# Designed miniproteins, single chains, continued (2), part 73

Each design is a single chain, and the fold is of that chain. pLDDT is the mean over its residues in the fold that is shown.

## One batch from the design tools (miniprotein)

Design m6520
Fold by ESMFold2-Fast:
Structure m6520 (fold): chain A 86 residues (1-86)
Amino acid sequence: SAEYFIARLKKLLERAKEALEEMKKAVEEGDLEKAKEALLEIEEELGLAEIELGIAKIVGELTPEQLELVDELRALVDEAKALLKE
């Protein structure tokens, strides 16, 4: 159902938000290795979200809310990448 995909996407977004907060802390502490690890986690969550969105489209369960959740996740990836620019 569309509700199933929305719930899964919300969980992936929450995990990405948690990883972004850990990444911000790592950047403030000068721990670039930990910051890169957190960025990879955020990018993995986006990859999983795009797979879920693709499945929702194939099964005819795609909704605007799912697109908005993936767009929010893409924005988190962009924010995370910006943190590593000097």
Scores: mean pLDDT 87

Design m6521
Fold by ESMFold2-Fast:
Structure m6521 (fold): chain A 100 residues (1-100)
Amino acid sequence: MSLAEQSRLQLRIMRADVERELARARAAGDEARVRVYEALLGLIDLAEQRIAASTDAAEQQRIVDIVAETMRRVTELLRAGAPEEEILAVVREGEARVRA
């Protein structure tokens, strides 16, 4: 498996985790969590697009690492009961870093 294939596999695993949490949030009627997980799916979509356009293994790994760090920070903020605006700001920061 190539490094690009490994990066895509890591993003697919992260997507499945977010989709599962999104389904749980929808079932619970938690609109704030729904918005956060939808924003994370948007970040993963952007990361997949950037990896598909890249031939640089270091760039592909950097993109995966940014998504993983963003997901970790979002999970910590959700557990701490942080405001939606603060959590969405972390996702927007991740998107900006993926585009750089």
Scores: mean pLDDT 87

Design m6522
Fold by ESMFold2-Fast:
Structure m6522 (fold): chain A 102 residues (1-102)
Amino acid sequence: SKEEMLKEAQKEAPKLIERAKANPDDVQAQFDLIRAYVILGKREEAKKIWEELEKKYPDDERVLSRKAVQALLQGKTEEAEKYLSKLSDEQRLRTLTAVMLL
């Protein structure tokens, strides 16, 4: 349930914060923290971490995938294809599947 997701995010957040601080170059650790902050409604904190990831890792699969999803949701098909073209076929399929499940 939505309430269970919020409770789990609250419980996990301290560990995710420590993990992200201990591993500043672990893109997955940063994304896990962003997701928890979004669930908790801490949008500004999530945005700050995301902006740092975009600057440091512009060609990372997870960064490209998120930018492609955002572009697709905004109807920016040409911009989305630019990001998708940098992904492997498997990564591209995962990204498109995620959009279809929204």
Scores: mean pLDDT 84

Design m6523
Fold by ESMFold2-Fast:
Structure m6523 (fold): chain A 59 residues (1-59)
Amino acid sequence: MEKLEEIIRLAKELGAKIVSVEPLTDEQADALIEALRAALEGVRSNPLGGGIEEFDLSR
């Protein structure tokens, strides 16, 4: 799924680790992409507040 590639790309830009995903609905994938984009924007706005993050895609 193209959305999974986008999620992985955004997580790597954040320095985050994705542990697993099985299978996301379109709504879940969109929500996760938005959350990752918001987190990345937060790091860009406050780079000292950024850190290593883990995302569990089953939650």
Scores: mean pLDDT 62

Design m6524
Fold by ESMFold2-Fast:
Structure m6524 (fold): chain A 87 residues (1-87)
Amino acid sequence: SELEKLKEKLKTGEYSTDEVIDIINSAPSDYDKSLLVDSYYEALKKKGYSLQEILDQLEYLHSNVVGGDAHNRLGKLVEQLKKELGL
């Protein structure tokens, strides 16, 4: 499916943050965008990024991704990471 192709791009690709935003925003629905947000978050963790680096990336995505479900999911992940960092 198109969604599975976009998930693989985020898991295996070397992309700038702006390219990641374009990939997420290209999803066929707001719900699918939220699934791509989760795939990107898991990819960052598996690649060994620090919690602070992941937080910085997700806050930038939260300001630039279009869609209510994706925006809500990014907000929840940002809040979770802030708690884990003691912020």
Scores: mean pLDDT 85

Design m6525
Fold by ESMFold2-Fast:
Structure m6525 (fold): chain A 66 residues (1-66)
Amino acid sequence: NVKLTQQDIAALAALAENTSGYVTVEDLQAVLKDAGRAQELFDFFDADRDGRIPVAKLKLFIQAFS
């Protein structure tokens, strides 16, 4: 299970608002500043193992935390 801080949620919200289409693990690594946590979060969303996360799915997750 991925543990996210309020700062992480804010950074992910900014990523989702400024990104179109899909988010990659590299995008998550850039905002979380931690490759391991980014990979865990990516794997959580990428249950189908297609290598990408729809921005819409990330936005819904963030809204649920707010």
Scores: mean pLDDT 75

Design m6526
Fold by ESMFold2-Fast:
Structure m6526 (fold): chain A 58 residues (1-58)
Amino acid sequence: KLEELLKLKEELASKGETLTAKEVAEILQSHGFKADSLDEEGALSAAQELLNEIGELE
């Protein structure tokens, strides 16, 4: 949902883009997104895709 994605975007932005892959995965999981692994590349790619998707919604 748009509202959940906007909250996710705000949380990622407030914590800064210096987040570790684990922190990104934790945020994704707390918002109902399944992070299948704590692999750094995978978690960062998923976060980047979500941020891009949120940007397109505006």
Scores: mean pLDDT 57

Design m6527
Fold by ESMFold2-Fast:
Structure m6527 (fold): chain A 77 residues (1-77)
Amino acid sequence: MKITEEQRELLLKLDPDASSDTVPVETLKKWLIEEEGLSEEEAQEIVDILDVDKDGVLTPLEIQLAKTIVELLKELK
């Protein structure tokens, strides 16, 4: 399955050494807290919304949605 160039850039931003098309939930949560300045509760809420199957891994589409959610939250505040 081909991922978009934007999704690939997001994966590389989270893990520069990533050769996988998926990212662990913990990696995204840490990035949301450390880089985007979200609280642990806000980061966990985003992760819970995206990891609906609860497999502990996020697809490129889910990571792109996380970025959109963060941008929306910052605009609403």
Scores: mean pLDDT 69

Design m6528
Fold by ESMFold2-Fast:
Structure m6528 (fold): chain A 118 residues (1-118)
Amino acid sequence: PIVVTESGGGTFKVGSSATLTSTFTGPAEWVTEYGWLMGSPERGLGGVGRYGDKPEVGERYKGRVSISVDLANKTSYLNLSDLELSDTGVYYGFADTSVNPESPGGVLGPGTEVTVVE
């Protein structure tokens, strides 16, 4: 019931752009940060970017990534520009709920596949 939903994946050409969307279904008051991670929960997740009290962008994405958030709709948009082959992977929308002791501390989306081709 309290989840992150995702969309916007697919196959993209090197040098193009992609927008991934995530929406948190729980109370807006639980969320301190909206973020995006890439990789695998089992093998390791790396930070792509965050919006909130501690905003940041992962080093390899600097200058190519922006995150915007529609706070009223609890929706985060990850804008990836000038795509590189190394951007290929599974992206996870994330809501940090750790400030609420009744919350799970964080909610991770199901994963959205991005494939970049020449």
Scores: mean pLDDT 79

Design m6529
Fold by ESMFold2-Fast:
Structure m6529 (fold): chain A 108 residues (1-108)
Amino acid sequence: AKAMSEKILAAGEKAAKAYEEIYGKRSGEVVREFAEEAAREALELTDEIEMQKVAQIYALAAHKVSEYLKKNPEIKEEELEEIKKKALEEARKEVDEAYEKEYAELLA
């Protein structure tokens, strides 16, 4: 759990720098925040697959928020919090569906 949490934080910092260059400073901040949340959730897990799934959910959500920020750079914090919530819900669904498909292929 701790090793995976540290790996998520390190990957998140690299991603944040890349996203800052492409999408702006606010995107980098969201990527860092989401990496910290993913690392925190991973500390409560014992299964490495579930830890990887959490990391992928937050990474995808950060990407969705970054795309929105690129189109709406002047967005207010209240509105940004709603976009973050929606992005996380959409990312969880997409990642869950992808993992279910991969698990089915392993059993076939």
Scores: mean pLDDT 82

Design m6530
Fold by ESMFold2-Fast:
Structure m6530 (fold): chain A 64 residues (1-64)
Amino acid sequence: SAAAQRQRQLQAFNDYFDWLLKIIPSLTPDIRIGQIMLVAGHMADLGFSTEEILKKIEEIENAA
């Protein structure tokens, strides 16, 4: 079902994001900006709200 696919996509994104936060301190500023853009685009494609996207960007900035 669409709901089950959505749940799997959310879990996969959360697992990816947790991994990403662990490597953020090792990234140069330019690469980190690129990752922020990729996260924002990926979240938009998954149907996340602007508020949810901004919260994830803040988490990346706080991990740097």
Scores: mean pLDDT 84

Design m6531
Fold by ESMFold2-Fast:
Structure m6531 (fold): chain A 69 residues (1-69)
Amino acid sequence: GIPLSEEEAEIVIKYATEVLHVDEETAKKIGELLKKGENQSELALKYFVGLPDTREGQERALAAMRKNI
């Protein structure tokens, strides 16, 4: 997959913790997977924070998450 930057992973972690109420430890693990390009990992999908494997799809998903934080 396409790896997220540090800043993009922070958006996902903040969305997961503040909007979806995922525990901080799990959200941090998801962030590390996303920075490795594991955008459709089992853990990310379980917590509804899996990302598309296209750059346009990732940018749209991150913009939507940021708007809801």
Scores: mean pLDDT 84

Design m6532
Fold by ESMFold2-Fast:
Formats: structure tokens, sequence, C-alpha cells
Structure m6532 (fold): chain A 87 residues (1-87)
């Protein structure tokens, strides 16, 4: 259940990062940042969808899900910082 709690925490961070990108990109008129965020979300969803076929166990699947979501959050935070530098 600790892995599930970590996933829930990361999904909250993901939601907050996506909301922040949308807000800042709209204020800055940065259509490119919005498209990059959508691409990151799509790539994350595609990677997560493959886990039932590629993971050797439920626990391994949850650990890989954590890594995938964490990477998406990191990439979104990089976009946030890039938008802020342009403002």
Amino acid sequence: SELQKKIEELLRELKEALEEVRKLAEEAGDEKALKEAEKIEKEMQEQLAKLPETAKSVEEGLEKAIEIIKEAVKRLKEIIEEIKKKM
C-alpha cells in the first residue's frame, strides 16, 4: 500500500503541474508549451498502458509507474520554469 500512496501523491503533483503549465502558458500566450505538456501527458499514458504486459509482477508494475509519473512531473516542472523565464 506504500507504493499506492506514493502513486497518489505523484498524481496530485502531476495535476498541480499540469494546471500550472496551463495557467502560465495562457498568461504568456505560449502555445508551444501547451502542446509539449499534452505530448508529455500522452507519452506518460502510453507508457503506463504498457505496464500490464511488460511488468513481471504487480509490485514491479507499481514501481515502474512511479518512475514514469515522476519523469512526467519533472518534465512539466521544466516547462513551468522555461515559461517563467520568458515572462
Scores: mean pLDDT 84

Design m6533
Fold by ESMFold2-Fast:
Structure m6533 (fold): chain A 72 residues (1-72)
Amino acid sequence: MTREQELAMTRALLAELGLTPQQVVDMWENDPAAAKARLQAQLEALTGRAVSDAEVDRLIALAREIVAEEEK
């Protein structure tokens, strides 16, 4: 998978959660612990399975990359 494909898939996943990449970054910068807990709960509700901290951290990292790319 290319980086462009990973970022596109991340945008699609966040859209299914009703979130923009910017909203994820804003939540993370305001309160990282609360942002992780909220995203984990939303992912678990969407997927119907347990979601690991590593999966949430990866999603946040990809959202931050998307926002950085859009600012440049």
Scores: mean pLDDT 80

Design m6534
Fold by ESMFold2-Fast:
Structure m6534 (fold): chain A 114 residues (1-114)
Amino acid sequence: GIREALELFSPLLSKIKKALSSASKDDQDKFQVFLGYLIAAVARALQGDNDGAIAALDQAKSVAQELLKDNPAAAQKISDLLDQAKQAIQQGDIQKALEYTKQALEALIDALLS
């Protein structure tokens, strides 16, 4: 559920704080929306709501593309990681889906810090 999603992203909290402190207010708001969709995706996947999890990942993908419109390479990398997470959910590999989701968040943080 939500608690497990927060525990998954816990190791990134210091980097999240750093990215938010250096970002514009608009980018901060979009980042929060992106993070919210990733939390929803993880929570839904852990509950067996595969369709809901995939929908949340698609919403996260759209937000990342808007946030990184000036960095298409980073946007594509994040889109690819989220698509891999969707495939893992479809295959029943929840552990792999969570790992790709975490990698997508870290890639977004790294892009915002560059």
Scores: mean pLDDT 88

Design m6535
Fold by ESMFold2-Fast:
Structure m6535 (fold): chain A 64 residues (1-64)
Amino acid sequence: AMSMAEVVEKLREKGVTDPAVMTYILIAYDEVRKGEMTEEEALEVLERTLGPEAAEIFREILEE
C-alpha cells in the first residue's frame, strides 16, 4: 500500500490541484486502508460527491 505522501504525489501527477478534491480522496484512501470502508463504497461516495472523474482517479490509485 502507498503512503499518504505517495498518494498526494500520484494525485498531483493526475492533475488534481483542488484542495477539497485532494482531501476527500485522501480521506477515502485512508478509510479503505484501515478497513472502515470498502473500495466499492469509497468509489460510490467519491462519484456522488465529486463526480465520475474523481472516482476514476481513485480507482487508478487503488490499482497501483
Scores: mean pLDDT 81

Design m6536
Fold by ESMFold2-Fast:
Structure m6536 (fold): chain A 97 residues (1-97)
Amino acid sequence: SDLERAIGGALRLIGELLEAEGADREALELALRAVLALFRGDAEAALEELRRLEELAPEVSREVLVTALEAVRAAARAAGDEEVAERAEELLRRVEA
């Protein structure tokens, strides 16, 4: 289910955040803020956190970016926010290219 995927993604973000440093840690914090914004129904705040994550992306490890964006995409899908889900998918596609 979308909710189970969203919860799993959020827990993975928290786990990675406890061990991350520098830009990787900042990326995970931005993703967690986006996930929490989506759970509050604040799509505008989630898009702003994704914009900040996109600006930080060149400094972030690929595996952390994938984890961050997958968590945001899962939360957006669970919240029914297609705009945030599509934006996270576009960013994921660029990271995987």
Scores: mean pLDDT 88

Design m6537
Fold by ESMFold2-Fast:
Structure m6537 (fold): chain A 86 residues (1-86)
Amino acid sequence: KEILETVKKGLKRAIELLKNNDIEAAIDILEKIIKYLEQALKEKPDKILEEVKKLIKEALRALKENDVEKAIKLLEEALKLVEEAL
């Protein structure tokens, strides 16, 4: 529960930053979420957290390719999975 709430807040903030063209700050938050998810998954395997992590990694790849719109869509999908799991 606490893990999902933390990830939800981070994803909402990253999406907000991307919509405001603050790409570097969004990338920093997303990389911190990935690290947090990797630590959580090491303690307890979780299919939803694995899928959320995959979507965030795909969003980071899209940002490196300058595809901000695709990154936002992937993060919105990750956010929906987190909200459905809460």
Scores: mean pLDDT 85

Design m6538
Fold by ESMFold2-Fast:
Formats: sequence, C-alpha cells, structure tokens
Structure m6538 (fold): chain A 61 residues (1-61)
Amino acid sequence: MIVPREEFTEEALAAIERLRDTDPENARAILDVLLSLAEGGFLSPEQRARVEAAARALEAA
C-alpha cells in the first residue's frame, strides 16, 4: 500500500498520541523519525508545528 506523505505524517502523529500514555518510549521513537523529516525539510510548516507540539506534549508528560 502506497501511503501519501501527508497520510503517513497524520498516522504517525495519531500513533504518538495513542502510545504516549501506554508506551512513551515507542512514541518517542516515532517522534524522532518525524523530527528528522522536519529537519530535512520534508514537512510543511503546519506539519512541523504539529510535530513540535507533539514533542513538547510528550516531554511534558
């Protein structure tokens, strides 16, 4: 199945939210992949902001 880049980012962010409370270490691993994509310039500004918000939420937990 070919997952469009936008769908992949949305599903990864949703997975981070689900795993944050039950498995924060795996949530962090998924987040690190998204942060690498953001640093490489592969995400839109809106997607970058959402990834950064997810990072702050995970660290604050």
Scores: mean pLDDT 74

Design m6539
Fold by ESMFold2-Fast:
Structure m6539 (fold): chain A 73 residues (1-73)
Amino acid sequence: SEEAEKYAKEALEAVKEGAPQEEIKRLLTKAMLAAMEEGHDEAADYLAKALQAVSEGNLEAAKKYIEKALEAL
């Protein structure tokens, strides 16, 4: 949970700071894999949705899904 939470928070900050899409996706992928490893299936699902939103350029949806993932961790 600590590692998934750390990367999810870093991804949320990266979105807010306008970091490159590839960096946001890298952080979200790390958060998702950590959540899966830790058995946080709901958080992992939200992080996967955040990754899809980033790929579509929808950063507002991405922020919403990251926040939901953090609540589920």
Scores: mean pLDDT 85

Design m6540
Fold by ESMFold2-Fast:
Structure m6540 (fold): chain A 78 residues (1-78)
Amino acid sequence: MKEEMEKIAKEGAEEAKALAPEAAEFIEKAAKEILAAALEGKEKAKEVAAEALRKLPEEYAEAKNVLAAMTLDMLEVL
């Protein structure tokens, strides 16, 4: 479970960074925070993901979609 979620977070972060390289530091931090929250539980993961996506500008909508999909994939493994 944990190793699978770590893999999902890594792959999601890399895909999102490829779509928005100028936001790479934010994306990396958001992916790590979402992973940590997912390890605590579904409700915490949803809360942290929603906050991270709210902070990312709409010009990075494709990266936001990748991070949202990454979060759903991690919750599916729980």
Scores: mean pLDDT 81

Design m6541
Fold by ESMFold2-Fast:
Structure m6541 (fold): chain A 67 residues (1-67)
Amino acid sequence: SAMAEEAARLGREASVAAAEGDLERARKYIEQLREKLREAERAGDSEAAGNARAGLGEAMKILQEQE
């Protein structure tokens, strides 16, 4: 779905920003991923929700490793 594709893209962007040490940009994408997860859960889009959860987990893990 378009929502699943957007969630995957946001996840990649968040991980790239986190890996580059751009904490402000990473946090903005993480916030967008949290909103997308909420939207996907309300819509019953399990693929989009899965992509958003995976993206959030990976970006947050990278951020923790940068500190």
Scores: mean pLDDT 85

Design m6542
Fold by ESMFold2-Fast:
Structure m6542 (fold): chain A 86 residues (1-86)
Amino acid sequence: MSRDLLLQGGVYSSRGSVYYRNNDYDSALDYYSRSADLFLQSGDNRGAATSYYNLGLVYQQMGDYQRSQQAFQQAVDLDPSLQSVV
């Protein structure tokens, strides 16, 4: 059960990255948010942290610095090793 959630989280993260690269920020936010939720449900805090980090990048590109900071903080809270890159 958790394995299926983990795999789906990875798929949604990959789709989020495609939309982000294509400057479709609304779709990127949707897929990264879903990816983070699936990783959290599977207990993969590192996967969720990566999805929150990517959400932070999307918000930064949109000029929403407050939500960007919140997303980066959530990423660091889930994976403190990200402190050096945010």
Scores: mean pLDDT 83

Design m6543
Fold by ESMFold2-Fast:
Structure m6543 (fold): chain A 68 residues (1-68)
Amino acid sequence: SALEEAARRTVEGLAEALRNGDEVAVAAGRKEMREKFGLDEAQVEEVIRLVEEGRLEEAIELLLRAAE
């Protein structure tokens, strides 16, 4: 679905931004998670933790569940 594709793109973009130390891209990803997927700050921190641990599919699932 378009929502699943958007969640995957957001998580993959966040993973790249974190690897590159791109603070502007990380901030944009945080904003997108809050505004488009409805995450609160604790959920955003959990997604970042999952991404840093390489748990990208779990991060995607969190975005999809929050968007319900």
Scores: mean pLDDT 86

Design m6544
Fold by ESMFold2-Fast:
Structure m6544 (fold): chain A 95 residues (1-95)
Amino acid sequence: SPLEKKLEEKLKEILEEMRKESKKLYEQGNFRQSILKEMEGVALYSSAKLAARNPTNDDLMAEARGELRRVADDFPQLAPLLQDVAAILDQLHAS
């Protein structure tokens, strides 16, 4: 659907920005934090995609929203992109 394509684009943009921060941490010798930030990105991507494929499943939507909140706490600069993803998921859930 057009919404699923828009979701994919927003998620890829978020993951690219998170990857840049992860690389910076790695270059600073903060290897553990670098890995943890990459794992947060994977968790967000996987949960959001699974929720979008199962939009009537309240538990999967709640999980995806939880991952969005986690990423927003760690990457407050990504809040506008994360809000766009939340809006797309809300629109899919309401359909």
Scores: mean pLDDT 88

Design m6545
Fold by ESMFold2-Fast:
Structure m6545 (fold): chain A 115 residues (1-115)
Amino acid sequence: NLDDYLEKYAGRPTLLEDIALLHQGSIEDVDKYLVQPGSREDIIQSIPDPKRRELVEAVHKLSQKFKYDIHKIAALPFEEFSKLLTEEGITNEGSRLELYEYVKKAAEVQEQAAA
């Protein structure tokens, strides 16, 4: 339902919400509320903040290696996660730490939704 989608994003979407959206539900369910049948790439391109888009894109590239299993990504030690993000171009340690926290929180949100 479009109203449910808009209510979810009634404020500005957060980096956490962007990451959670990449890993929760069917991509086809999100596409019902977008102009075209989307991909995860279309979700990333919809992010208006270029810096936030860069961070979500790096997580997306990492997530492809884990078949979008957020729980497997969240289970990685920070050193391993940080190394993988550095390989995807995220060289700032503060940004890697922030992404790690958001990935863990997104995994918790997905687990709560499944419970």
Scores: mean pLDDT 62

Design m6546
Fold by ESMFold2-Fast:
Structure m6546 (fold): chain A 62 residues (1-62)
Amino acid sequence: MLSEEERERLAKALEDLDRALKDVTTDSDMVKTLEEHLKRHPPKTGEEVARLVGVVIRHLPT
């Protein structure tokens, strides 16, 4: 489970990821951006994984 402070830090990191993903123009850049985020902010709980997936899904083609 995440504390309120951990949720705030995660929300900030995911907001930064969301902004970065909006700026990518190729699939390879998207993968690289995701890898950099995962290196800096590796998900360690189910809640972190769910939030990360939620951000990524918004940038995938329908």
Scores: mean pLDDT 74

Design m6547
Fold by ESMFold2-Fast:
Structure m6547 (fold): chain A 84 residues (1-84)
Amino acid sequence: SVEELRERIIERVKESAKTFIELLKKYGFTSKKALEQGKKMILDLARREIDRLAEKYGLTPEQREEIIAEVEKVLDEELKKALA
């Protein structure tokens, strides 16, 4: 279902953000530029997956936009925590 797909995408995004932040901290690359670059990469990958699923399962434009907006919000929250 669309709801199950949304939940799995959001969970994967949270895991990716957490893992990326942990790796940056481990290697000492915690600059704002490095975090912003990581956000861009994760968001680009999420958008491609959402587009693929939207085409495969016939998601409406509204459903696609809602999932993308939620992904971006979650990613922003994780990065704000890392920058603080």
Scores: mean pLDDT 75

Design m6548
Fold by ESMFold2-Fast:
Structure m6548 (fold): chain A 80 residues (1-80)
Amino acid sequence: MKKEEDIRKRAEKVSLYLLYKKNRENITSEEDKKFYDKMLEEARKELSPEDLAFVEKNLGKSDDEVAEAIQKRIEEELKK
């Protein structure tokens, strides 16, 4: 597996988890809450401790700030 492909796949997983976790705050139905909680639990299992720390650090940011943080992370990983 190529380094760039691995970095992008990991960034996609982190981005989706962060998006789902932010969207969970706006869920009003108990059925949807249960569905989101299950998706978040499954997605969390695929993330590293560093990925989870990145999500927690960026949860309170705007969508634009989150997009910048994800892009910056991809660029930093690609430089190595």
Scores: mean pLDDT 76

Design m6549
Fold by ESMFold2-Fast:
Structure m6549 (fold): chain A 75 residues (1-75)
Amino acid sequence: MKPVTLEDGYPVLRVDPEKGVILGSGRVLKNVDAKNVKEGDLITKINGKDARDLTAEEIASLPEGAKIEVKKPKE
């Protein structure tokens, strides 16, 4: 089993126009507030918590409409 895609310790975000926001683990987040989010962005916070401090169980239990914060990857 391959680990989730991480850059600088943050999960790499993928965006699918039909499915919504996809975490590097392959989990799809539907109905999240994904304004100004682009594929390849690094997830810094989820629902106000630092993404590096979230457990896999906390990510799995996120409600629909959970807010995510991202930063651009380093060039």
Scores: mean pLDDT 58

Design m6550
Fold by ESMFold2-Fast:
Structure m6550 (fold): chain A 91 residues (1-91)
Amino acid sequence: LPPASVAAKSPTRTITVDTADGRLTVTIVTTPDGRATVTIEQETTDGRRSSGTGVADHGATSSSGSGDDPERAAALAEAALQAAQGVEALQ
């Protein structure tokens, strides 16, 4: 049997949404101990890319953004953090 990856105990969900401004890919990772990580990636119709990641872990929060548009990256990071906090609150 192949060795189990670390991801085997952590459900990972990926959602792709097509919008007028481009494609959003949302990746949600939860752990059995209540940690939630959400990453939102956007690719615009003109080929620009930005991403934001939010982490919620027992009241500790962090976020980061990167990409071609720093204001968009910051907005995606904030949205990802709010999503991660929402997911953690449901566990």
Scores: mean pLDDT 76

Design m6551
Fold by ESMFold2-Fast:
Structure m6551 (fold): chain A 68 residues (1-68)
Amino acid sequence: MEPTLAEELLAVAQEYVDNPDIPLEEVKERIREALKKHYPNIDELFSDEELERMVRAIIRHLEEKRAA
């Protein structure tokens, strides 16, 4: 089975939720790398700030599911 982009991003964010010792910056870079595999022009589409907001939103989504 090939992981979808969403599944790949969720997996990276889930590692952070499970291991908060991982710096958010490292998670952000892993997500950027994953996005580049699917969208080579991602750096042109998203600023560093926008990427960080996306990462935070994914983490929040996972935390809410964990709390439920």
Scores: mean pLDDT 75

Design m6552
Fold by ESMFold2-Fast:
Structure m6552 (fold): chain A 78 residues (1-78)
Amino acid sequence: GMERLLAELDRRNAEARRIFQEAVEKKDSLTKEEIIEYLERAVAAGHIGAAVLLTLYKRKNISFEELKEGIERLAELL
């Protein structure tokens, strides 16, 4: 029922936030490719902010430096 769907969404949202937070904490020690992989994993788990940032980066609308700044800003807002 609806209760089971909400519990599943909460679990997925928690996992998405966990993956994103790992990227934030490790961003200065990760390679560019590893940061992108963490963001792709967060997107797969349903992280909307990561999806927006990664889409902008893949479309070359933002630089990698701007992508890292976006990660920091999203972490401050959450």
Scores: mean pLDDT 78

Design m6553
Fold by ESMFold2-Fast:
Structure m6553 (fold): chain A 96 residues (1-96)
Amino acid sequence: SEEELKELEKELELLKNQVLKALEKQGASEELKKRVEEKFEEIIEVAKDKSASVEEIKEFIDKVLKEVEKDPRVTEEQKLLFTAALETAKKLVEES
């Protein structure tokens, strides 16, 4: 429904902001914070696309997770944070 889609968008925006605040406290670079913001914005746009299925949105999130796990510029603590956040995003999408 339109209301469920709007609530999902709101929850994903809150999750994005929580991750960015955690990264700032960890002393993450401006480049990393920008990349994370851009990736969450891409997830939100895919989630807002009425032609995208729940499975397609989840597959997109899985692709982002795989990219994070392979990135040598991301610390193990940051990988754990991103993994937890993206798994939360998948659950939010699945429950909508």
Scores: mean pLDDT 80

Design m6554
Fold by ESMFold2-Fast:
Structure m6554 (fold): chain A 100 residues (1-100)
Amino acid sequence: SLLDELSRLYKEYVETGDEEARERALELFEQLSPEEQVTVLLAMSWELQHNKSLSEEQKKRMAELMEEMIRLLEERHPNPSPEQQAALNTVREIVRKAKE
């Protein structure tokens, strides 16, 4: 599925720093519905908080990728629902803390 391929590509980027994997992950993310995009960001934020095996460099790559994903989502959907906005605010806070 598109979600499975996106998951594989973003994990590859986080692990290796491969810029082609990053670009392809962003392209696939843009093809998702807004609901799917929020779901992906929430899943990634859970991983960022709870995966104790991530190095500081990997956390930074993941956080920066998530920031770009949030930017793309907000550009395409500038008027999210209150529920979507609350979810995105939670993701932004998790990303901010991961970059400390």
Scores: mean pLDDT 87

